# Designs tried in a protein design run: designed miniproteins, single chains, continued (3). Part 103

Each design is a single chain, and the fold is of that chain. pLDDT is the mean over its residues in the fold that is shown.

## One batch from the design tools (miniprotein)

Design m11795
Fold by ESMFold2-Fast:
Order: sequence, then structure tokens, then C-alpha cells
Structure m11795 (fold): chain A 57 residues (1-57)
Amino acid sequence: KEEYLKEAKELLEYLLKELKMEKEVAEDVVLHNLITIKKLSEEEAKEIVKKALEEVE
């Protein structure tokens, strides 16, 4: 769902730009957020994180 991708991108931008986190760490944080809070499957969450990373960078 496009809404989850936008939320993932927003969180990634926050972590990377505001908190200056390493990309690998930020990726893990977003992945776990999608799985635990949004209740997405691991495959779905991983796919969204991958797309968010490519679009944010």
C-alpha cells in the first residue's frame, strides 16, 4: 500500500537526516516498525524498506 511506503520514507528521512543514523541501522528500525506496529509480513516490510531506501537516497 502506498501509504506504508510514504510512512517508511518519512521515518527513513527522519532517521537519516535528523538523527544522522547509519543507513543500515535506519533500515533495520524502519523494517521493525513496519512489522511490529503496522503488522506487515516480513516480505512485505522488506520490500517497502527497499523501495523507500532507493527513493530517499
Scores: mean pLDDT 78

Design m11796
Fold by ESMFold2-Fast:
Structure m11796 (fold): chain A 90 residues (1-90)
Amino acid sequence: SKEVEELVEKAIEYAIKKNYEKALELLLEARMLLFGDEATKKENDRLLEIVKENPELQLTVVQSLLAEIMTELKYPREEIEERLKEILEG
């Protein structure tokens, strides 16, 4: 979906700028648009709670969600690896 792809691209931009809170918000929205089920909603709520209690996990959660969403959207593996590296390097 173009809408989900736009959310992913914006999330990557925020993550590169070290704004992991905004990146996470956009990725959780992308997950709801992509999967749209109660299980995804519950998992999103748990991820928000975990990150609120453990802010040091923000980057790890953002990277995990990006890999998941980009894989589901059928991005090439090489592109996923490149985007994740870009986030780590700034």
Scores: mean pLDDT 86

Design m11797
Fold by ESMFold2-Fast:
Structure m11797 (fold): chain A 60 residues (1-60)
Amino acid sequence: GADISSIAEANEFLKNNEDGKFKITFSNGEEKEADNKVEAGKIINEGIVKGNKPVKIELV
């Protein structure tokens, strides 16, 4: 997995692991799983809109 300090780092992790499934951890401690890169991007963007930043992404 990768610890993330910016949205750019989150996007880079997704680009480098495009065939993976993802678990995303947010700054509030919430975890969400994504079956693909597109779903992961949507989950991250939804979190950001709510003021909740991704802090970690892992391959499932």
Scores: mean pLDDT 80

Design m11798
Fold by ESMFold2-Fast:
Structure m11798 (fold): chain A 85 residues (1-85)
Amino acid sequence: SMEAEKAFNEGLELEKQGKLLEANDYYRKALELDPNYAKAWYEIGKGLASLEMLELAIAAYEKALELDPNYEEAKEKLEEVKKKL
């Protein structure tokens, strides 16, 4: 939906500003509107990894890959985070 895309894009702008917690709130809003939004799960995973919440980041990346098995960026980030455990 346009509302999910708008929330996702607002999250990306906040992430560019280093406002990671606010960005995560908007990615969560995108998922409330569209729970199958693989890109939003990927961005949540990146945010969680930057906060060193590695197990939660893994879960978010795995969800992105469940929704889009060909999501190469999510696969690469999942492998990176697993190596840090």
Scores: mean pLDDT 87

Design m11799
Fold by ESMFold2-Fast:
Structure m11799 (fold): chain A 57 residues (1-57)
Amino acid sequence: SGMAALEERRKKAEEKAKEYLEKHPKESVDKLQRDLRLKGEYLTAVEVARLARKREK
C-alpha cells in the first residue's frame, strides 16, 4: 500500500541519517543538512536534525 511505501522511505531516510552522523561526528548539523538538501535528500536532512537534537539532550 501507499502507506507502507511511505513508511519504508522514512525508515530508509532515518538509517541514512544515522550513517551520516556516524561518518561525520565532527561536522555541524547545519552543514550536514545543507549538504543533504543539495543532494535532494530532504527526508534524510530532516532525520539528521531530529537525531542530533536527541543526542544533544
Scores: mean pLDDT 77

Design m11800
Fold by ESMFold2-Fast:
Structure m11800 (fold): chain A 78 residues (1-78)
Amino acid sequence: MNKELAEKLGLPLEKVLEIEELKSFIAMIESIKKLIEKVVKNKPSLTEEEIKEIEEDLKKLDELEEEHKKKIEELLKE
């Protein structure tokens, strides 16, 4: 699997493994964001302060996801 992906992308196997690790972190962040959205939707009577805290946490997750995506792009540029 990873060897075939390395050949397809023209990258060393080591870089493909690093990219796959970064992709797994992105997938984890996406699953956490979906879980937060589900909790917010299903929880009655969230306060304005709780909503703001959740929005701040989602922004931090978005920033972390963007950082990992940028690292993948940098690895692909070589």
Scores: mean pLDDT 75

Design m11801
Fold by ESMFold2-Fast:
Structure m11801 (fold): chain A 112 residues (1-112)
Amino acid sequence: GVTVTISGGGTFPEGGTATLTGTASGSPAVTGLGFQQERPGEPPGLIAAATAAGETAAAPADRVSATRSGGTLTLTLSGLQPADTGTYYGVAVTEEDGAEAVGAGVPLTVLA
């Protein structure tokens, strides 16, 4: 199976920068990589994605960026806001039936 690990998280000041790294390993081969954010009282929502070709999308695009290298997706959150607080999950999409693998979440807290 595919295993997804995520690193980063912790406590950051408002206006700072946080970097999260998600890595997918195993089989079958992964086609897509992403990050989900879960805010208190809300289900996880996709905030960044990367295709097998390395095309990336992140929201909000003015301060969030994502870069893919192989099975690794790096998410950079700049200009941190309290709304960035939540639990972040790495997600991988496999070539078998589009099955998703989700790793353990890491907390990220932004202090005003």
Scores: mean pLDDT 79

Design m11802
Fold by ESMFold2-Fast:
Structure m11802 (fold): chain A 64 residues (1-64)
Amino acid sequence: MWDYVEEVAKKAYQAADEIPEYADRLRGAAAATLTAAHTNEELGLKLAEETDRLVREVEAEAAS
């Protein structure tokens, strides 16, 4: 779980650096995912999945 959470958070931070219009949302999602994973593994995993989806949606929008 933790490796997946860290990978998703890193992707979100990288996307935030490259897509400034979504930077606050992406960084917020990454921070929330990391915080949740420290307190509740199930919540951390769910937020990581949502953050990964957000990164994909933002990258697709930026590419169009």
Scores: mean pLDDT 81

Design m11803
Fold by ESMFold2-Fast:
Structure m11803 (fold): chain A 57 residues (1-57)
Amino acid sequence: LRLDKEAVELLLAADPRRVAAELLAAAEGISLQTAYARVDADPEAALARVREIVEAA
């Protein structure tokens, strides 16, 4: 994935739970249901993982 880091940070600021879940699902090939469960269980770890994915893109 090629992601604009600035655009992703703006989207995360607007709806962090939804955007984090959608990016995790797309990048790791998991279901949205599983991605939402991960964000809900540990939102800080989920956001850190999303930022790793964006920086590696």
Scores: mean pLDDT 76

Design m11804
Fold by ESMFold2-Fast:
Structure m11804 (fold): chain A 71 residues (1-71)
Amino acid sequence: MARELTERAIERARAEAEKLAEELGRRAAAEKARRAAEETRELAAQSEDPEIREIGLAVAEELERIARELE
């Protein structure tokens, strides 16, 4: 179920980033997404559960992509 959990997590992250961009501006949303990506990647790397690691790394990658799109 890693794929489905990853997809759901990415969907939530994208929705939150879009909401923040509309309310706080794209730059602020991008900074927050980049920080979230860094934190998520660190937590994923520290996990002993390969499923959690896989999901976390995928979410971090998507957050980084979102941050770049938002600037």
Scores: mean pLDDT 76

Design m11805
Fold by ESMFold2-Fast:
Structure m11805 (fold): chain A 85 residues (1-85)
Amino acid sequence: MEEVLERAREAVRKAIEQIGEEKVKELVERMLELRDTASEEAEQELLELFEELGLDEEGQLGIAALAELVARNNMTPEEAIKFFK
């Protein structure tokens, strides 16, 4: 659990460093919207957003970790970012 949390924190920090906190919040909200849609088109759109914003694989993991925390704990994207610091 601790190792998974530490890796998630590093991934979140990299995402913020690469695209900024404002865009990280937007991507988390977009990921949650697209997951609700559950279509192949939605998955493709998400991948295109990651590429456009310059997120590497680790940054993408950070967005995914934030989205999971928001969904599981009914948190806002802002609160999830603060949780990971």
Scores: mean pLDDT 76

Design m11806
Fold by ESMFold2-Fast:
Structure m11806 (fold): chain A 86 residues (1-86)
Amino acid sequence: MEEDIERAEAAAKAGDPTAVPLLQKLAESSDPEVRIRAAKIAYLAALNGLADQVEEVARTLLNDPDEEVRIYAALALMAAAIQKRA
C-alpha cells in the first residue's frame, strides 16, 4: 500500500494519468490514513492537469466517514473546479 501511495504521488506530480487508477485503489482502502493520503494526492493531481480525471474520486471521498478525508476531498474538488474554469 505505501508503495502504491508513493507511485500515485509521483504520477500526480508529473500530471501522469496513471495516478487516477492508483487513487481509485487507495480511495477503496479500509484504512482511513490511506484514504486521507488519497485525498491529498487527488488535490495535487488536480493542480497538475488531472482535474477532470480526479473529480469522481474526490466526490466519492466527500462522503467518507472520516472528517479529515472529507476536508482534503473538498480541497481537491475546489482545485479541480478552479482549474476547469481557468
Scores: mean pLDDT 83

Design m11807
Fold by ESMFold2-Fast:
Structure m11807 (fold): chain A 65 residues (1-65)
Amino acid sequence: MEKVREIANLGAEAQYYIAKGDLEKAREVIDKLEELRKKSTDPELQKMIDRVIDRLRAALEYAEA
């Protein structure tokens, strides 16, 4: 339960930094999500994190264009 909130909060934080143009901080938050994925033993949480990371990477690539 706490992990789902943590993932959602990190996703929102990364999106906020992308919107502000702080791409370096956005990358740092994405790195935190990747670390959280590596430490997770729950396959549903891993899939959720993967989806969030993929969406953030797409948004980051668009912001860099």
Scores: mean pLDDT 82

Design m11808
Fold by ESMFold2-Fast:
Structure m11808 (fold): chain A 61 residues (1-61)
Amino acid sequence: SQSRLDEAIQRVSELSAQGASPEEILELLKEMGLEAGVPEEELRAARSAAEAYRLLVRTLS
């Protein structure tokens, strides 16, 4: 549902602000059951949490 996606985006934003790694962001998404549609290869290639966050916003929105 849209509300779950909005919650995930907000939580990813909070983790990114705290300097979380792309791996930590991936673990959060798996815990929330949002594995479908997540570009894991692109997230693993991301050089920063901010880059990973931008990829997720474009993919899930």
Scores: mean pLDDT 66

Design m11809
Fold by ESMFold2-Fast:
Parts: C-alpha cells; sequence; structure tokens
Structure m11809 (fold): chain A 74 residues (1-74)
C-alpha cells in the first residue's frame, strides 16, 4: 500500500514539473485517499502534507482543495 502511495506522489511531482497542476492535484488526491484507507504511517502522512502545501503555494487556485486534503490525511 505505501509503495503505491509513493508512486502516486512521484506522479504528482512529475505532473507539477510538467506544468500540469490539475493532474498533480488529482494524483495527490488519490494518494491521500489511499493513505486514509490503509492507515498509512505518520511519515507518509507528513510527506503528503508537505506535497500538498507545496502545490497550494505554487498554485493558489488549488489552495482550498489542497487544504481539504491536508485535513483528511492529518
Amino acid sequence: AEARILELMHRALRADRAGDPEAALRYAREAVDLAVETNASQQIRDDLIALLRALAKRYPELRAEAEELIARVR
């Protein structure tokens, strides 16, 4: 389960680097959903929160959705 979460986080980072914020947030959302479902470790949750905060800072239009996802994985 954690390996799949890391894969989704890597896809989100690649989408961000490609200039696709919608895809980056979609992969991050899938990673959050899986982390919540599988009771992922605190390390994975902290890494997801860091990713979501970075996306919200870079793309202000995504801030509200990113903050909702942070609350869910917190």
Scores: mean pLDDT 86

Design m11811
Fold by ESMFold2-Fast:
Structure m11811 (fold): chain A 112 residues (1-112)
Amino acid sequence: SLDEALEALRKGDYDKAIEYAEKVIKENPNNAEAYFLLGEAYLRKGDYEKAVEAFEKTIKLDPENAARAYLLLGIAYKKMGDKEKAIEYFQKALEVDPSNPEAKALLEEIKK
């Protein structure tokens, strides 16, 4: 379940978080939250390419609630050395949620 994926992620068990999220996706392939948790687990594990794929799917399934997915997608691109894409996605996070303090801070940091 999503709760099992979230608990595994919280405990730092990223491999279990991936397994639980993938199980939810298999049962409901349109579950945006499951793709989001999958992306977070890959991001924390350092698999940035897989994190990007999962967050892009999250955004496609639920674009109106995608501010955090855009933020983490920007972080993944920053970790991969793609500064221009990181800036683009931090800006997209602010377009969805203008009050997002993390997106503002990251955008200011990366533009220096």
Scores: mean pLDDT 87

Design m11812
Fold by ESMFold2-Fast:
Structure m11812 (fold): chain A 64 residues (1-64)
Amino acid sequence: MSVLEKENEIVSKILQLIAEGKSVEEIIKEVRELAKEKGLSEETIEALEKFARELYEERQAELS
């Protein structure tokens, strides 16, 4: 599905930014910009932002 493909691309970007050592605020900004560019709904963007924050916190806990 087109929406699922767009979501998967954003998830890959989140993982890349975390690996690059970007701050959660920078990750959220990039996710929001990319999702808007791809024409995703505000509800989907909010879900992706929540996912990005949760994934970032989980990865930081693993690295501590």
Scores: mean pLDDT 78

Design m11813
Fold by ESMFold2-Fast:
Structure m11813 (fold): chain A 78 residues (1-78)
Amino acid sequence: MSEQEFLDEVYRALAEIFYAITKIAVKNAKSEEDRKKILEEGIEMLRKLLDQARAAGVSPETIAFIEEIIKELEEELK
């Protein structure tokens, strides 16, 4: 595995973990306000991860994957 492949896998795994944690937290939210706050916090964490991934020079495919996850959570805010 190259350093590039390793970084791509790490950032994909982190995005999947943050997404899973956010979805689990949303499912356990006690109010609509808690649900929105959890989604907003999850989106913020993923946007920070996306910025770090871009700075690290991960593949365009990995960037697109993280962007799609963010978009899915943003759609849930509607």
Scores: mean pLDDT 86

Design m11814
Fold by ESMFold2-Fast:
Structure m11814 (fold): chain A 58 residues (1-58)
Amino acid sequence: SELVVRTEEIEAESEEEARRLGEELARKLAQEMNATDYRWGVRVEGRRATVTILLRVP
């Protein structure tokens, strides 16, 4: 098994929107990569957010 880190920049009008979009992105990536576990977080700076996703893949 391997650890994979993905970082994506997104635009969001609110922190709540950024978190929702980040969760959706993390879930989608975990499913596509058949991850056994995943974690994610978001850092908001104005109307831009950085989503960091940590995936554990087989």
Scores: mean pLDDT 84

Design m11815
Fold by ESMFold2-Fast:
Structure m11815 (fold): chain A 70 residues (1-70)
Amino acid sequence: SSAEEERRIQTTIENAEKLIEQLKNGEGDKEEVLTISRVVLHELKELAEQGNEEAAKLAEELEKAIRESE
């Protein structure tokens, strides 16, 4: 349903924000956080392609955080 899709999108956005924070602060296992972040980045890019502006912005921020953490 539309409501279930909206909730899933919100969860993906919240997870992306947490991963960006972890990468910026060096929290957790770097290799694990980077691996999960790449998966979430792909999901954000798919949402951005569908017209989700918040997902597009987070995709750019997460991609930058990944590059700066490598």
Scores: mean pLDDT 85

Design m11816
Fold by ESMFold2-Fast:
Structure m11816 (fold): chain A 60 residues (1-60)
Amino acid sequence: MGLIVEAVEDFEAKTEEELSLKKGDLVEILEVVDSEYLKVKNLKTGEVGLVPKRYLRLVE
């Protein structure tokens, strides 16, 4: 299982490659794309997309 992180605030997708998140959503990190973006899977919806990593924090 990949690392599970939590959305710390709402994020609205601006492109078709990005994934919208709501604050409190849990996502699995699938890939580190670059210094700004992670490819993640939303554990509630099963949707996959890119999210800016600043919107995410590690869950213990």
Scores: mean pLDDT 80

Design m11817
Fold by ESMFold2-Fast:
Structure m11817 (fold): chain A 61 residues (1-61)
Amino acid sequence: MSPRIEQLKAEIEKDPNNAEAYLGLGMELLREGKFDEAKKYFQKAIELNDPELKKIAEAML
């Protein structure tokens, strides 16, 4: 894995409710062409119900 992906995984281990880290990991995997893995991490970001992501989703409603 790239150093960036490893760093993001370590961040998630320290803060498993960090939806932004899951989102970042998904985007890095997408750049590497790992579409299925990227989708998994995007789903985790949504499931964590991050307050910032929830506010953005509600604003887009």
Scores: mean pLDDT 72

Design m11818
Fold by ESMFold2-Fast:
Structure m11818 (fold): chain A 78 residues (1-78)
Amino acid sequence: MLEEVLKPVEELLKKAKEAFEEGKYEEAIKIVEELLKLIEKIKYEKSLGGPELLEKFEEYKKEAEEIKKEAEKKLKEK
C-alpha cells in the first residue's frame, strides 16, 4: 500500500501548485509546509525507508520547496 502514503503527499503538491497558479501565494506556502510536515511524519512513524520511496519523497520535497520559494518571491512583490 505504498500508493496510500504517496497519494496524500501528491494531492498536497497538486493543491500547492493550484494555489500558486491562482495567486494565493500565502496559501501555497501553507500547503507546502503541510506537505513537508506530512513527509517527515510518515518517515518517522512508519519507518518507511525503502530507496524508491525515499527517492519519491525527496522529489516531492524538491518540487514543494520550489513552489515555496517562488511564492515567497511573489509575496515580496506585493
Scores: mean pLDDT 76

Design m11819
Fold by ESMFold2-Fast:
Structure m11819 (fold): chain A 86 residues (1-86)
Amino acid sequence: KEELLKEAEEYEEKAKEYEKKAEEYEEEAKKLEEEYKKEKEENPEDKEKQKELLEEMIRKDAEAGIYRMSASSYRIAAESLRKKAE
């Protein structure tokens, strides 16, 4: 049942790749959140800039979530394959 272990390893590599992408988007979203808070404090009347930062932050956070879900799915699939292999 070496084939199941190889498939599990491939899914684990995919999970790591997606986890890395999620971390990158999470970091970008966090920076945008900090910029959004600073902009609200320093320029409370610049609603357009605030909206732009908020929308970009939401977009980055959503992408991070998608990659996290995909990584979790690959992790679960890999664990299932390893259990079947023994």
Scores: mean pLDDT 85

Design m11820
Fold by ESMFold2-Fast:
Structure m11820 (fold): chain A 82 residues (1-82)
Amino acid sequence: PKLYTPDEKLLKLLQSSGETKKELTLGEIGLAVTKYILKNNLLDPNDPSLINAKNTVLGEITGKEIVTGEELWEAILSHSTE
């Protein structure tokens, strides 16, 4: 499987979720991000397709206060390629 190196912002998010690796597969990155979202209760209760990124490391990565899962994944990919 192809390994990706997260940039400093994405690495900060992954480390806050307990990830210790510096090079990860996309599946490992996705799992760590999902753990962060669930741990911080960031899913919108009225629309679970929306993620509240305001005042979080996720907001720093996306540059947005509210994001869709697709927008989040695009932002993660842009921060996980050299």
Scores: mean pLDDT 78

Design m11821
Fold by ESMFold2-Fast:
Structure m11821 (fold): chain A 109 residues (1-109)
Amino acid sequence: AQPRLLTEEEFEAYLRELGIEIVEKKYDKKNNTYYIVARAVDPESGEEVVVETKAKINPNNKKYYFEVVTGLLITPSGVEVPVVFAHLVDENKNVLDSETRVTAPPPAP
C-alpha cells in the first residue's frame, strides 16, 4: 500500500469512493484522541465489516493529516472486503499513536 496524506475532507471522500462509510467520528481533546468508525460493505453479499481506528494527536501539532493505507480484510465467510487504515500525522509525517480494531458481524443464516 502506498500512503497518501489527505485532509479530513479528502479522506472522507476517498472512503466513499471505495464504498466505505464513516459511521462515527469523534475528537476527544482531553485525551488527544481522534476516533473513527468506518464500515465496509461487500456490494455482492451485503456483508458488513466495521473498522475502528483510534489515533492520539500530538497536542503541539496545529494541523494533522490522514496518512492513508489501503488493506484487504477477509471476513469469517471468506469474503474479501477493502478497508482503509489511517494514521494521524503532522506536516512532517510524524506518526501519532494509533490503534485499529476490526469487527465483522456474523454471517447471516
Scores: mean pLDDT 57

Design m11822
Fold by ESMFold2-Fast:
Structure m11822 (fold): chain A 65 residues (1-65)
Amino acid sequence: MTIDKKRLEAEIALAMGLMQAHLGMPAEVVEEHLEEAIRLAEEAGDEKLKEEAEKALEEFRKARE
């Protein structure tokens, strides 16, 4: 099995962002991790992971408006 470092980092960033959102962490902290997940997923070429991270960020932002 091939583990791409950028893909793994993107998965970790997404998981951290989602966990922080669930725990009610400040928006700045949550958005930073979700934005990092999007960037890392894009660099890894993982379109599905990028889409999941973008959707998570959009849903988080909409919930705050």
Scores: mean pLDDT 79

Design m11823
Fold by ESMFold2-Fast:
Structure m11823 (fold): chain A 97 residues (1-97)
Amino acid sequence: SLEEKLKALEEIRKLLREAMEQVDATSDPAERGRILAEAAKKVEELAQKYGLTDISELAREIRDAAERGDLKTAYRLMVALDIQLVGEEIELELEKK
């Protein structure tokens, strides 16, 4: 449902915020990669459950980049994911009217 998708977007944003707080708390690149990969996996699973295909695909790419230690690519994709989340929330809110 529309309400379930909006709740999923809110949960995804919370997961990403908490992951970035953990990343900021460590200076170890390997630990940063682990945190990002774990968060991206959770985002991918939640997005798949609610049919948020573009978010699921971006999350998978973030996980793959983080797992291979490509933190620059992972961070760039995190920015793209934030933009996509805002866009999808606006589209879903417009469907209510």
Scores: mean pLDDT 86

Design m11824
Fold by ESMFold2-Fast:
Structure m11824 (fold): chain A 90 residues (1-90)
Amino acid sequence: SADEELLREILALLRELKAMVEQKAPKEELLELIDRMEELARQLPDEEVRGQVLEQLASLKTVIEENPDDYDLIIRQIDAFIATVERLLA
């Protein structure tokens, strides 16, 4: 389905984001990837799935903006989001 294809792309980008955080990439690069995921999430046809994914992206964006050097916190938020997307794909 279109939801599954978009969710798989978002999952791949979340794994890329996690690797970037582990490599201590600049905040600006992390936020650029979040913006790309937001564009994909807005295309999700299911309103409930779209709302859930956009809410988690907004939360993750806030954490990165407010705590850009708290890599452990950012990684924990990414891992929680990965788990949510994996459940949506199951």
Scores: mean pLDDT 89

Design m11826
Fold by ESMFold2-Fast:
Structure m11826 (fold): chain A 62 residues (1-62)
Amino acid sequence: SAREKALEKLRELARQLAEKLEAETGEEASFEVEELDEEHARVTIKAGDKELVEDVPLSELV
């Protein structure tokens, strides 16, 4: 489904952001994608003492 493809794309983007944050901080990075509802997911990326949290509308993923 379009939603499943959007979630797969979001997980890949989160992985790439985690790798970038790891390179910038020198700390091991982790990422998590949480489904909030039918239209939104939350991305959490952590590296050392840094944490990025963003709620993403799945309809905006191309």
Scores: mean pLDDT 80

Design m11827
Fold by ESMFold2-Fast:
Structure m11827 (fold): chain A 57 residues (1-57)
Amino acid sequence: GAAASAAAGGAAARAGGDGRTAAEKGHQMLNVEVPAAAADGDADTGAAAGAWAALSA
């Protein structure tokens, strides 16, 4: 019911938002020492892989 719908919605939003937000936050913190592209690219790739799995399922 509603609990299952909320959980499904939360999981989807979490995967997308978490990946993108984490990448931005990570590169912001590492901006001085590590190229933002490295952290951002890795997180983006992870998010894309998750989306691919969801779409393929």
Scores: mean pLDDT 48

Design m11828
Fold by ESMFold2-Fast:
Structure m11828 (fold): chain A 60 residues (1-60)
Amino acid sequence: LGIKVVAIEDYEAKTKDELTIKKGDVLEILEVLDDGQLLVKNLKTGEIGKVNPKYLKELK
């Protein structure tokens, strides 16, 4: 996808497949998963994991 999004609040990963994010982090959407979660890459840390889209806003 290559779409850039920004974290609108902090989220601490609860499982090994989730990504910890901080408010203001810029992330790239890699894939939309079957359950509506997003597979994203944090552009600051290079880490990849799942994030609920409710914590993210698309950069315009």
Scores: mean pLDDT 81

Design m11829
Fold by ESMFold2-Fast:
Structure m11829 (fold): chain A 59 residues (1-59)
Amino acid sequence: NAMAEDARKMGLIAQKTVEEARKAGLSADEIAKKAVEAIVNTLGKPDYLVTKVSPPAPA
């Protein structure tokens, strides 16, 4: 059951990320990158990662 719930969560995050990135006019490559990062954040302590802010170099 927990496995199914996590899978559903990942699917929703991926769908929302893809839709928002597409509306922003990003390329398919950029959309895929954002979706993967969102899923990884969800699998590894989603709450902790979501609140963590660590910009590498905000040009």
Scores: mean pLDDT 66

Design m11830
Fold by ESMFold2-Fast:
Structure m11830 (fold): chain A 71 residues (1-71)
Amino acid sequence: MPLDEKEIELGMLRIKVGVLKVIIRNHGETEEDLKELKETLEEMIRIARELGDEELAEEAEKELEEVEKKL
């Protein structure tokens, strides 16, 4: 059963968010990394809502609010 293209995109965005969080935690909190995390979270929210994954969208929105507080 092939995955929907949007489901694959969402999976890749989730991996990118995880990697960026590890970088920020271990290598220092930079404005560039925070902005990239914000942009990645915004895309993840958009795709999650298109797929009807409201729980993931709400979790990503909460994380986005935390990132925005640091910018």
Scores: mean pLDDT 80

Design m11831
Fold by ESMFold2-Fast:
Structure m11831 (fold): chain A 60 residues (1-60)
Amino acid sequence: MTTEQVLQAMRDAYIKAGADPEKMQKTMEESLKAGLSPEEANLRLTEVARSEGVPVGGIG
């Protein structure tokens, strides 16, 4: 599975949980541009979602 496919799935899950769609999309695009590993990119999305009050850390 590509990094992009993993990030799209994570983005959609966080948006469904209440994260800002524009902020999630921007974070995903910046992570892909930076060439981050899937693990690093996922951590960035999780951090942004958590900052917006979305429950993370094995919930979902």
Scores: mean pLDDT 76

Design m11832
Fold by ESMFold2-Fast:
Structure m11832 (fold): chain A 60 residues (1-60)
Amino acid sequence: SMAEKEIEEAARRGGIVGRNGALTRGEQHGTTVSDAQLADYAQRGAEAARANKLRELAEK
């Protein structure tokens, strides 16, 4: 759908979902993701990124 494509393009700019099922910056993995999956990935990605950032700051 159009909404799905719109969200996928937004995700590509953010660079989250594409790595898992669509195009990311310079890479392509699997197929496109659904609207629901994209929302879930965005939330999980944000949490993971925050956790990894904190881990890096603690250890370097």
Scores: mean pLDDT 53

